Designed miniproteins, single chains, continued (2). Designs and how they scored, part 34

Each design is a single chain, and the fold is of that chain. pLDDT is the mean over its residues in the fold that is shown.

## One batch from the design tools (miniprotein)

Design m5165
Fold by ESMFold2-Fast:
Structure m5165 (fold): chain A 114 residues (1-114)
Amino acid sequence: LDATLDAVLERLAGILEEARKSSKTGEEFYRAVFEALEPLLADIPEADFSKLTEEQLQEIERVAILSGLPLERVRRVVGRLISLYQRRPEAFREALLRAGVPELLDFIEKLAQQ
């Protein structure tokens, strides 16, 4: 399990860096990221959204609208990213900072209420 999480984090960093370099807009970036991360994170459990505030839920909905993807798909990926962050917070931070996506890191940390 731990070795699998380390492999997922390394792959996550690569996907995020590639999406950052290939995307011209935030909309293109989020769409590319969520589409690529959905299969990668399939075995990661989703975070419990029942504890999120209305403001946090609206922020997820805003990102879904910007990406042009169904809310249900974005919620699954975001929930799995929050879960991954909660299990490996330092490694997750290092991976996203190395990939050059501090905005996505801030988004996930805000939702995880750190």
Scores: mean pLDDT 81

Design m5166
Fold by ESMFold2-Fast:
Structure m5166 (fold): chain A 65 residues (1-65)
Amino acid sequence: GSLTLEELEEIIEEAERMRAEGASEEEIANFIKEKLKEKGIEVPEELDAKLALELLKDAIDYLKE
């Protein structure tokens, strides 16, 4: 399945909340990977939390345009 704009925003908001609450980079990366996997999106092992969040934010900005 494809991620909707709303689902992308929810993933980003929760990931940023986790970071603000002191979650590790690994925990945030695993959360993002799990959410993408739930939506049928395969994520490479090399994808870190920072890159994943940046790509999701860019996708949201693109879709809002």
Scores: mean pLDDT 71

Design m5167
Fold by ESMFold2-Fast:
Structure m5167 (fold): chain A 57 residues (1-57)
Amino acid sequence: GRLAVAKEDVTLAGARNVTLPKGTRVEVLRVHEDGMAEVRTADGTVGLVDASKLEIL
């Protein structure tokens, strides 16, 4: 996937909610047409976040 950086503190929505601080690097697995990005964190957590809150590299 693509690398991205959180532009602000974001909450991943999924089986559990996880807050990522601004500047956290994530892997973008998929971007949905509704603007939600499916991402994976360095620890392997997968969740959804608003793609507008990510700087995609």
Scores: mean pLDDT 80

Design m5168
Fold by ESMFold2-Fast:
Structure m5168 (fold): chain A 99 residues (1-99)
Amino acid sequence: MTPEQEREVDLAVLEIAAAVALVSLRKGHVNVEDFEKLAENMKRLVDELAEKGYITPEEAERIKELIDKALESVKAGNVEEAIRYLQELLDLLSRLAAR
């Protein structure tokens, strides 16, 4: 797999994870422990992308900030706020994939 292909696949995996989380929240299928594990896995992949130079450290920190804010909102029972942060995350990931 080329570096460009690996970057595209890893960003697509993050987009799918965020999209699945957003749909689950909208349907009322909220499990805090599952969302916490998803957030951990997503942040690990973000750190790997930054370490490989596929995204900048500033982009990685912004992505992780949005993941953490979504998780914090889910833990607080604020579903609308969590959906907003996941939408911002999807918009950011889409822009990075287009670069």
Scores: mean pLDDT 85

Design m5169
Fold by ESMFold2-Fast:
Structure m5169 (fold): chain A 76 residues (1-76)
Amino acid sequence: KKLEAQLLALKAALYAMQGDLEKAEEYAKKAESLGWEGAVEEARKTYEYAQTLSEEERQEAIETLEKQIAEQEKKL
């Protein structure tokens, strides 16, 4: 349950970083339903933060999140 909630929160952050606020909020709401409090607010903040980054910085953040998601999926 906690690992699944964290995975959904990471996916929300990934979509937020990619500029897809709608999907970010969708995954964040799923994470909150599994006990990841504040996931929706965190996703919105990540989306706003992503708007301040260069394309290179955003791509690096996306790659980092994708690696974190892959590692988390191995634990499920």
Scores: mean pLDDT 82

Design m5170
Fold by ESMFold2-Fast:
Formats: sequence, C-alpha cells, structure tokens
Structure m5170 (fold): chain A 82 residues (1-82)
Amino acid sequence: MSRREFLEAVRELAEELGLSEEQKRLLLNMVGEAANAIEEGADPEEVLAKLEAQLATLLPPEVFARLWPRLRALLREYAASV
C-alpha cells in the first residue's frame, strides 16, 4: 500500500463513520505523523499504541470503538508495505 492509498483509505473511513471536518483534519494529521514515524523506522506496534491513546482521548467512545479496529488494520497493512 502506498502512503497516498493509505491516507485516502483513512479519509474514506472517517467519512463513512460520519466524522466532522475538524475530526477528519485532526485524524489525518495524527495518522500522517504515525506514517512518518513508521517510514523513519519506528516500531509499528509502539506507533499504534501511541495513536490509540491519542484517539481514545480525542474521539467519543462510540466513534473510537468503530474507527480503531479498522484504522489499526490499515496502519498495520501500510507498515508491512514500507
């Protein structure tokens, strides 16, 4: 998976889940930082743990519960492609 394909998939997921424009912007910024860390050689599981903690405090619990399993899968697929 390319970085572009990954970010487009995350944006589509956010739209499917009905995130606000502000929530989408914040999510894409955090996911972009996570992708940068993975590209720089950070441990994907440590990057996932940090992103999970950040999103759990930012998003309503019901939104986080629907988003996180799918986002985690996308990020793991991206990490395997780098």
Scores: mean pLDDT 85

Design m5171
Fold by ESMFold2-Fast:
Structure m5171 (fold): chain A 94 residues (1-94)
Amino acid sequence: DLVEEIEALLKKLVENIFTNPEEALKYSEKLASLAPAVAKLNPEDQAKVKQLTLDAQAELVTKLAKIPKEKAKELLKNGDLDTLNAAIEEVRKK
């Protein structure tokens, strides 16, 4: 199940961002490579992936910027994998 794979990768990404940035980048790159497959999912599963991505981005932004998760979700409403990849790369640069 692609949705379950994406959920697992997003969890590993968030868990590794501060302890193993290189591993987090690998998970981020794999998530980005799955974007074409996500586009072929039914609308319900696409919505689930978008929500999972948004939740992961919000968690990441909350940890980095020290803002509330709800505010982070508003700022990251698009919830796309490319935006998540860019956020991870910014953390890795530091």
Scores: mean pLDDT 72

Design m5172
Fold by ESMFold2-Fast:
Structure m5172 (fold): chain A 72 residues (1-72)
Amino acid sequence: MDEETVRRVARAVARTYADKYGLPEEFVERLAELIIEEYKALPDSLPFGERVRLAYERALARFKAEHPEWFA
């Protein structure tokens, strides 16, 4: 899976989350960047879907730590 495909999926996942919680576009970009970083840190031996899911979970935890005002 190339970086462009990962970026596209990361943005789609981040957009879905932001739309549900009314977050501005800049948070979509930040969350997508975190998803890409976490995805690259995970082993390439993981199936794509599981790797994206784990990356999302880790990225969301980091995002909540950076912006506690948006999350309890």
Scores: mean pLDDT 78

Design m5173
Fold by ESMFold2-Fast:
Structure m5173 (fold): chain A 63 residues (1-63)
Amino acid sequence: SIAELEAEIDELTERAIKLRRQLRKTTDPEVQAALQREIDRVFAEIESLKKKIAELRKKEEAG
């Protein structure tokens, strides 16, 4: 359901906040790169879920 996807976006948003906090605390370039990749992945996942919500809303309008 759309509500389940919105809840997943909320959880991913909290994860991104936590990862950004960890990124600010580290000075190791390899750890910084790994954290940045994880942050980028989380935001890509959020965007994918937003597109899925938009598709579901479009199907509700058409059906």
Scores: mean pLDDT 84

Design m5174
Fold by ESMFold2-Fast:
Structure m5174 (fold): chain A 88 residues (1-88)
Amino acid sequence: MTELTKEDLEKMKKEIEKETEEAIKKYKESKEIVEAIEKAAKIYLEALDKLAAGADPAEVAKEVAEKMKELQEKYPDLPEKVDELEAK
């Protein structure tokens, strides 16, 4: 398979940003949910930046999983919302 290009990574960032904006708009009345969504988006955006810098995809995936698990423990309802956004 062709390696992920800078353009592919930028497209993924835009998709995450769009999904984040839509989620914030939907849950804007809940500061806790908005804060959790922003933190989740930051985790994924930082992961994409590391991939663009040539980081090992397996190590990046492990780091994302660990950070998302920590976020889930702090905000137990957030994973369902993030998974729903990613499924779109």
Scores: mean pLDDT 72

Design m5175
Fold by ESMFold2-Fast:
Structure m5175 (fold): chain A 115 residues (1-115)
Amino acid sequence: SMKERFERIRDEIARLIQEAVSALEKGDFEKVEENILRILDLVEEAIKTMPPEEAEFLARSVIKALKKIADKLKEKGYKFSPEVIERLRRLAEAFKEKGMEEVANEIQKLIDELE
């Protein structure tokens, strides 16, 4: 069902966020980046397969988590790779193409804060 799909994507994103935070605390920045890219893949899947409201909810949750991760990376003298920034730009474009301009603008604001 759509609800079961939403719950699976939501729970997988939450797990990947927890793993990214754990990896960050251990200084495993490659694993932080891998988990972020996987999270972005899941949000892109949600845009394609879920109702707009559900996809927007997941995207906003991810934006919140990425801001916290970015702040912690900055404290350690690190930042997101150009690949993560490019993937966020593509995600903003995907939301804009679906008419979800508010969340697309929220992603663009995140990108501006990360550059």
Scores: mean pLDDT 87

Design m5176
Fold by ESMFold2-Fast:
Structure m5176 (fold): chain A 102 residues (1-102)
Amino acid sequence: DLERARELFLTGKVPAMSAGALLASLTGDYKKAGEVFEEVAKRLDKESQAHALTFAGIFYHKAGDLDKALEYLKKAAELSREEFGEVEPYIEDLIAKVEKAK
């Protein structure tokens, strides 16, 4: 999950969104990283919003907040369907992992 988050960040999907969230992740404050992506998502277009909410879900999952992780991953899936016509397989995989952890 963290390695996949790094991969998505490096592929330019979230390039300008979170030097701060990356730093929070490196310090182990995954909850703060999730909060940063949640806030950034509010200021983005729908396409970028789906990616930001996916990162929020990843970091909330790492923080152990399964309810918030599932909430934001499902929101990301809905936006992905609206904007791209389908849910990215990565988002579906994350939802399945969080649901199994509940």
Scores: mean pLDDT 71

Design m5177
Fold by ESMFold2-Fast:
Structure m5177 (fold): chain A 64 residues (1-64)
Amino acid sequence: SPELERKIARLETVRAILEAGIDFLEEVMKTASPSRRAVLQRELDGLRRDLREVEEEIRRLEEE
């Protein structure tokens, strides 16, 4: 349905934003101090969890 396609497209946009954020943090972490890496790792873990949830929702909608 057009509504389903629109919802999937919106989630794909969110996925792209989260992927870009993860890539950015991974790059920053390569040159970060040990103490800064600990803080950034927690942020990165949060974004990775959000990404997995969005990807799971997309898969569920695509199978409907």
Scores: mean pLDDT 88

Design m5178
Fold by ESMFold2-Fast:
Structure m5178 (fold): chain A 101 residues (1-101)
Amino acid sequence: MEAREGAERAEEAAKKAKEYAEKGDGEGAARAAEEAGRAALEASRAAEKASREASVIAGSGSGLAFMGSSIAKKDKGGAKAAAKGAETAARGAREAAEAAE
């Protein structure tokens, strides 16, 4: 159940990151990407016993979300990177949640 909640939170954050990136709001995209990354890590931990592979994918996506967040805070062009990282984190979190079922 916790892995599924993490995946839902990561997907919501990824959607917000994309909306902020489309508006050119790098700071908003950065914050949303950080939320997606944290949610993906939570889903990854919950899924660890069920699937090591899904856990690794969620963790990698989280790293990309945090990296995109850092870039977006310094440059408006980085907002797209933050949105892409958040999307990857949400995808990994969903795979982790499915593995935990």
Scores: mean pLDDT 73

Design m5179
Fold by ESMFold2-Fast:
Structure m5179 (fold): chain A 87 residues (1-87)
Amino acid sequence: SVDDIQRQYQDILQQIRDAVQNGDIDTAFDLIDRASDTFVEMQTRQSQQQYDNGQVSRDQQQDWIDDARVVGTRFRDHAISVVRSQM
């Protein structure tokens, strides 16, 4: 469900904070990749729900998914850079 993925996403973000605090940088990097993927999956499911409810067109749904992938990639790159700067 969307709620389950939302919870999973928040749990991963907390695990990133914990890994950085513990100096476990490799774990933090792996979790950042998982957070990016989980964000895109969450946005994909949300966009499907909006399409099924007639709130968006198929083209708008695809644009939403494409935008989510761009945002996820930018998040990953920036988060890795921030973690690197704290080393």
Scores: mean pLDDT 87

Design m5180
Fold by ESMFold2-Fast:
Structure m5180 (fold): chain A 62 residues (1-62)
Amino acid sequence: MLSREEAERMLERALATGSRAAVAAAAHDLQKAGAVSEEGVRRATAAPTAEEGYRAALEGLL
């Protein structure tokens, strides 16, 4: 299982691209690794901006 710090770093890198799709993809990868909840991924994927998706994924961290 990924550490919280590693999960946050992956999300930060995705956010740095400015891409909503990149943040959603990072959230899905983290959910597969058991680091983000299903609800967190769903909210991140539905978010209208990369910043909002990043926040949703952070709130979903396990």
Scores: mean pLDDT 83

Design m5181
Fold by ESMFold2-Fast:
Structure m5181 (fold): chain A 79 residues (1-79)
Amino acid sequence: EIEAKKQELIKRAKELEDQSGKASDQSSALWSKASKLRISDPSRQKEVDALLAKGEQLAKQHDDLVKQAEALKKQAEDL
């Protein structure tokens, strides 16, 4: 029963890590796109700003998911 609970916590932590990885990848892709737009056409600053803002939201989502995964891993270790 303790082992089953540990496995469930580890599984949930891995799911959160997978979600955080996707958010991080999307954030990086948006920042890369913003950088390319800024270099190719500096007049499109509003589009660059919008991409950076979306990237920031995804970066925050990544941080939140990482913290949740860490908390679940600690709970599993403490069992």
Scores: mean pLDDT 84

Design m5182
Fold by ESMFold2-Fast:
Structure m5182 (fold): chain A 72 residues (1-72)
Amino acid sequence: SEAFDHAVKAAQSLIAGDYESAREHAEKAAKALGDKEVEKKLFEIIDKAEAGKLSPLQAANQIMSLVTEAIS
């Protein structure tokens, strides 16, 4: 799944502290799903991680859960 592959890369980038790469892959995951609301939610998760409101692991788990649910 293109959406799943990009979600994994977004999560990995986020854990590495690469927020720019995380946003790029999140956008590509949302585009593969055709869902603008998923894009908004993914960016909100990344924003919270960057602001220190979510741990990198918590944010990565939320990205994976959101995209997996959207695929299902």
Scores: mean pLDDT 88

Design m5183
Fold by ESMFold2-Fast:
Structure m5183 (fold): chain A 65 residues (1-65)
Amino acid sequence: SAAEEEARRLLIEAGLSEEQAENVIRAALTDDPELMLALTRRELTERVGEELAERIVRALQRIVA
């Protein structure tokens, strides 16, 4: 999907590898997307900062909506 491609691009721009980006997207598509998105947001905030983490989480939310 377009949302999935956008999320992948943003994760790679944030410095994650293609494999790491795929793992994040896969985690967001689990049976509890709200919990997985919250955990992903926390991890990304520590790695890439709050502003870029929010952009990535918004793209992931568009996949699960």
Scores: mean pLDDT 74

Design m5184
Fold by ESMFold2-Fast:
Structure m5184 (fold): chain A 93 residues (1-93)
Amino acid sequence: EVIEKDKDASEELKEKFKEFKKVFEELLKTGELSEEMVKLLIDALEKLKKEAEKENAKLILGEVYKLLGELYEKLGDFEKAKELYEKAEKLFK
């Protein structure tokens, strides 16, 4: 829903993010993610972050920071997760 409202984002970036989010949500529903799987998801989100930064796609960038925060929480890095959530909040304002 938020992604569709990002007027600065290309359709390609929006589709990539939607596909990622669908996979992310399914993995969260199926139970515990392995540490290896969490790290692979972080790598994929870091790539999406760079694309969103290039396009100045603020809403998608905010959603990427939010999902990165959730993954760092899964790794037990609560300080990093808090920092990422704060970055996401600033982008939605």
Scores: mean pLDDT 79

Design m5185
Fold by ESMFold2-Fast:
Parts: C-alpha cells; sequence; structure tokens
Structure m5185 (fold): chain A 99 residues (1-99)
C-alpha cells in the first residue's frame, strides 16, 4: 500500500472511531475519562495520518481531517464530566492548531 493511501485509510478509520465513541456517549448520556483517553489516542493517530497526507502535498485534505476530528472531540466534550472534558478539549485544540 502506498504511504498516501495508508494515511488516507488511517485518517478515515480515526474519524469513524471518534464518531462511534460520540454515538455511544450520546446514547449513554455521558462521556467518561476512559472514553476521553481513548478519544485522545485516536486523535493522536489522526494527527499522524494528517501529517503524512501533508508530506504527500495533500494539505487541504489534512486540514479538513483535523478539523472534522476536532469537531467530534468538541461534541464529545459537551457530554463529558469535567476531567474528561479537559482531556477532550486539549486534544481538539492540538488538532485545530495543526490544521
Amino acid sequence: MSPEVRAEAEAGAGLVALAVLLTVAKREGKATVEDAERAREIARKVLEAAEALEREGRREEAAAVLRQAAELLEELAELAEPEAKEILLEAARELREAA
């Protein structure tokens, strides 16, 4: 698999994983610290995938992926307990700064 195709697949997988976490949190009415730590780990992988896309000249796509991931983290933070909210908002900020 080419590095760009791998990066695109990894970015897409990360966005889907964050969307699934958000869907589960909405159903349960809360996001826990464990959910926030998992989301932060997924966000880190999305950042790495976006950096790989940028290296391949796909800057606009990388920025779009980072913004989409940040939006999902911010939505998850609205359901989160105070400690979990801080983790999620910090992760979202890092992604927005990288975009």
Scores: mean pLDDT 86

Design m5186
Fold by ESMFold2-Fast:
Structure m5186 (fold): chain A 63 residues (1-63)
Amino acid sequence: SMVLEKAKPLIEKGLLDESQISQLLKLSSNEMPRLYELGVISEEEYNERQQKSFNDALKKLKI
């Protein structure tokens, strides 16, 4: 998951706890893999929405 790869350095630095990681996973996984598998969205749109979800999650966590 692109969200996990981006979160990994923050986790390694101890900036994210387990509850914050769980929140990121929930916010980033809002049926996007299913929409991509069904061909409803393009790979580029999927990546863009994943990036937006990750950035929105970081804003909520105030990191």
Scores: mean pLDDT 64

Design m5187
Fold by ESMFold2-Fast:
Structure m5187 (fold): chain A 90 residues (1-90)
Amino acid sequence: SLLDEIARIVKETLREAGFSDEEAERAAQLFVENYKEALEKGLDPETAAAIAVFNAFDELARQHPERLEAIRKARDKAIEKVMELIKKHH
């Protein structure tokens, strides 16, 4: 599904940034929850995805402030890939 593909992108970008499989999985789950909530509130898929990615990575940055630069780079990469994926499913 589109949602599974987005979750995969979040996991991959975090793994590339040096996060463990467990940390990446937790962030992807938080992303999925935030994305579904945003859609239920009537946001379009692109806006919902952007908000969900920002929220998941912001929580990760709060827990790991020493990795802020790596987290921001992974976030930006994840947003770019997620937005491209959503556009292709139009």
Scores: mean pLDDT 82

Design m5188
Fold by ESMFold2-Fast:
Structure m5188 (fold): chain A 96 residues (1-96)
Amino acid sequence: MEEAEELGRRAEETGDPRLAAEAFLRYLLATLGVERPLEEVSEEELLAVMEARLDPRRQAVGRLLLRRALALRRGDEAAVAAVEAEARALAAEWEA
């Protein structure tokens, strides 16, 4: 937890989206109770843990946040934009 908080603080200070993504991924692992290092956990494993432990609404949000964080880690601006568009559509659906 302290490592995720420190990375988050540094991301705010530097504006580095990759540090923000790293902080989020470590926070997500801790929240889901995954005790393995982030480097050893695949995207498929994270999705499976979210499906097993979160309700459908939280799963939808968690999947979007995970995809955004992974896109930021890769520097894939098009993938980030696509996830943000999906998030806006989902928010509009939930407001209806």
Scores: mean pLDDT 70

Design m5189
Fold by ESMFold2-Fast:
Structure m5189 (fold): chain A 96 residues (1-96)
Amino acid sequence: NEKKIEDELIKREGFSPVEVRIGNLLRSNPKTPVSPSDIAEQLGVSQSTVTNALNNLEKRGRVVKLDGNLYQLNIPSDQQVQEQLPQIKKESEEIE
């Protein structure tokens, strides 16, 4: 039951319902960067709520912040299992 998993994420990891909804949205298009505006429109919440949720998700390693305030799903399995260099984001920017 998906809602029971959401409740457990909220309770154990301290995720808010909006953070879980953002996570689900990004999982639908895991390689597509999205802006806080786009997420706010799709979820029907304020940009401030989305920005706060994205900051929490980034701190938890669930999303990555890209240039231009775009956010993308972080692949937790790869990021948690393999220690990535702190420069991965900067290398992507250098490649252009």
Scores: mean pLDDT 65

Design m5190
Fold by ESMFold2-Fast:
Structure m5190 (fold): chain A 67 residues (1-67)
Amino acid sequence: GEARAEAIVEAARNAVEMSKDKQKGIEIALKAAETARALGAQATDPSVQAAYERAAKEAEELAKELE
């Protein structure tokens, strides 16, 4: 649930940090946001849904910082 949402964002940040390609970094971050939203839509627990929504927003902000 919530731990998986946090793990998605953490994995995206690590992948972006290791990426030398700005476009690839943006793609990874946006993919993480899409994954978080898809998993959130399948969740039935409101707190888990909220965790995935926060993860998606954080991943989108990561992509935005990369421009």
Scores: mean pLDDT 80

Design m5191
Fold by ESMFold2-Fast:
Structure m5191 (fold): chain A 88 residues (1-88)
Amino acid sequence: MKYKLSDVVRAVLLASVMLNLPLSAKTEMALIDYGEKNKNKVLDFSDALDQIRDIMLKAGESQERVDQILDFVSRYLEQFIAAVKRMR
C-alpha cells in the first residue's frame, strides 16, 4: 500500500514520542527536512521505511533505536496514518 512520505515521517516522529525514545535534534530536523522536500511523494510503505531508516542512521541514531521506532510504526501503521491526518 502507498503512503505520502510526509505522513510516514510524521508517524515516525509521533512513534518516537509515544515510546519515550526522543530523537536527537539533528535526527528530528533531518526527518522534517526530508518530509518537506518529499511532501507530495507517494511510496510503498517498505520503501518509505527504508528511506527513513537510512536518514535516521546517517543522523547518528543507533540501529536498535531506529528498528524499535520503525517496528512500532509498522505494527500500528493504519492507526498512525489516521492520527497524522487528523493533526493536519
Scores: mean pLDDT 82

Design m5192
Fold by ESMFold2-Fast:
Structure m5192 (fold): chain A 85 residues (1-85)
Amino acid sequence: SEEIGRLVARFLAALHRGDLEEARRLLEELERLGADPRLLAALRAVLAGDLTPEQEAVLAEVLEKHREVVESLLREEIEKRAAER
């Protein structure tokens, strides 16, 4: 499930960069890992630019569920950089 959160974050980052090919690849990887069909439908809708309020709620729930993992990873990276000269 943590891996699902990381892949969703990478998918959104790829979309932000306009890298639709990488976004599609990450979506296929999520499907292979058995991600929730509702989440997959929401991510496909984001890619198509056709996101419903219900699908937006599903995406928000998944991102919020993985927020602690994302914050922990960010803290580790900050601590690594603080320890370097």
Scores: mean pLDDT 72

Design m5193
Fold by ESMFold2-Fast:
Structure m5193 (fold): chain A 56 residues (1-56)
Amino acid sequence: SSKVDQLKKQLDQKQSQYDKLEKQNIKDGKILSDDTIKSSMDVLSLSTEIALAKRE
């Protein structure tokens, strides 16, 4: 559906942002920054919303 397609596009963008932040944190010898944690929560939230939208 168009709603699922739009959410997947948003998820791809958020996943890309998370991957970039995580890679930078590893390079800097840090476990996770607040920005990285927030980004992971955004990815989880969108993944959940996509799963719910697919059921409807």
Scores: mean pLDDT 77

Design m5194
Fold by ESMFold2-Fast:
Structure m5194 (fold): chain A 75 residues (1-75)
Amino acid sequence: MKLSEEQQEALEQAKGAFKDLVGDKSLTPEEKKEAIDRVIDEIRRRLEAAGVPQEEIDYLVKKLKDYAKELIKES
């Protein structure tokens, strides 16, 4: 799957947010998961509004969900 510069920037921004959320010791694991899900939803809506093809959105969302699962598992 080809990632545009905008899609790659969104992916890296989300990964940074996930690391910050997972590293936040004031949050429970459930709160971290909920916050991560909200970040993914925001990115999905932004990409849809920008006219990104659904296949590319699904690919990016899957990568973000997989990354988030690994981060939560390590915390």
Scores: mean pLDDT 76

Design m5195
Fold by ESMFold2-Fast:
Structure m5195 (fold): chain A 100 residues (1-100)
Amino acid sequence: SKRKEIEEKLKKIIEELEKLKEKETNPEIKKALDELIYYIELVKDILPLLSDEEAEKVMEVVEESAKKMKEAAANNDAEAAKETLKEFKKKLEEIGKEHE
């Protein structure tokens, strides 16, 4: 199942971000990681309610945001971390509006 594959991938991303958060000493980046993890968990919870197209779009947004957040953390760039979270929320809101 496509959705089962997406769910498993979301779980792996959450695990990776949680490990990154545990090692993070910058409080602003740690907060951005915590909020990103929270929203990805919500995405995982609503996954059964999404169409296959919506699930794929959401997965692309999650993967891109996780990659950018990992890069921001590696560079100790709190502004990039905050911008990544802001863009993630914006893209999820746009997908949600398409769903009605």
Scores: mean pLDDT 85

Design m5196
Fold by ESMFold2-Fast:
Structure m5196 (fold): chain A 74 residues (1-74)
Amino acid sequence: SEMEEAAKKALEEVRKIAEEAELPSWAKYIEEQGTKAIEEALKKGDKEAMEKAVESARKMAEIANESARAARAR
């Protein structure tokens, strides 16, 4: 269905975003939270919620990478 295709693309985007996280723990957290949000949005048929889940994942990756770089500098 169209909603299943939208969810598949959103999950692929979340996976790519998680791969940009420098720490494996953060990559796992971003993928887990993003996957859960997209699955819930799919059950409700809410395409906008799927798009918000992808955007949230991008923001988490940005914060996670900044935090990881700061930790490595110590």
Scores: mean pLDDT 80

Design m5197
Fold by ESMFold2-Fast:
Structure m5197 (fold): chain A 77 residues (1-77)
Amino acid sequence: MELAKELARRLADIALRYADRLGDEDARQAAARLASKVDEGTQLFAKNSTPEQIQKIIAELEPLEKETEAALAAAAA
């Protein structure tokens, strides 16, 4: 239960955080990869997924968030 709530919160935070930042093309490409993983995570709630599957998606979101932030920083410079 708590792990599923954490995933839901992270998915919502990611969507809101990057909504205004997707105007840059290079950052948009990095964000597209992150958005694909967010969609995969969202689908886990429809599938009654195991804690192991949820943890895997959360772990995969971390590096994709870093990649998107790096692309946004590079675009701003």
Scores: mean pLDDT 67

Design m5198
Fold by ESMFold2-Fast:
Structure m5198 (fold): chain A 74 residues (1-74)
Amino acid sequence: SLDDLLAAISRRLEELAAEGRVTGAEQVALYQALAEIRERGITDPEEILEVLRKRVKDPGLLAAVEEVLREHER
């Protein structure tokens, strides 16, 4: 479900933040992207990825989130 996907992305972000691999600004940007996805009811994986790419600029964080999307089924 979308809720499970957003929870999985949030968990991956928390893991990366605990490892010191994500800045506070990057965390805010990702949470803003997740809020937009939820508010707009975006369920298409490619549209989810487009919103994430627009707000999240770190390629490593984007790659980690794309992996979560692949694992959750497209």
Scores: mean pLDDT 80

Design m5199
Fold by ESMFold2-Fast:
Structure m5199 (fold): chain A 85 residues (1-85)
Amino acid sequence: KREELKARVDELIARAQQLLEKAREMGHPVVERIAQRALDAARKAKEAIDKGEPIDYVEGLVNQAEGLVDAAERALKAIEEKKKS
């Protein structure tokens, strides 16, 4: 459903923004870049939904954004764990 995709995109944007803020606080340019790419991908998916693009295309963009958000989250967690030990 389009409503479900919109909810997923809004959540991805929020997660990506939080990850980007945290990466900036840590001062790690690589993680910051990954988080920024995740945010850009999520925003692109939202724009596609707002423009009424085909659902298959939107779903592909949402899945891509989810993958990038997950990658940013894993990268940030790895840096946090390394800092503790």
Scores: mean pLDDT 80

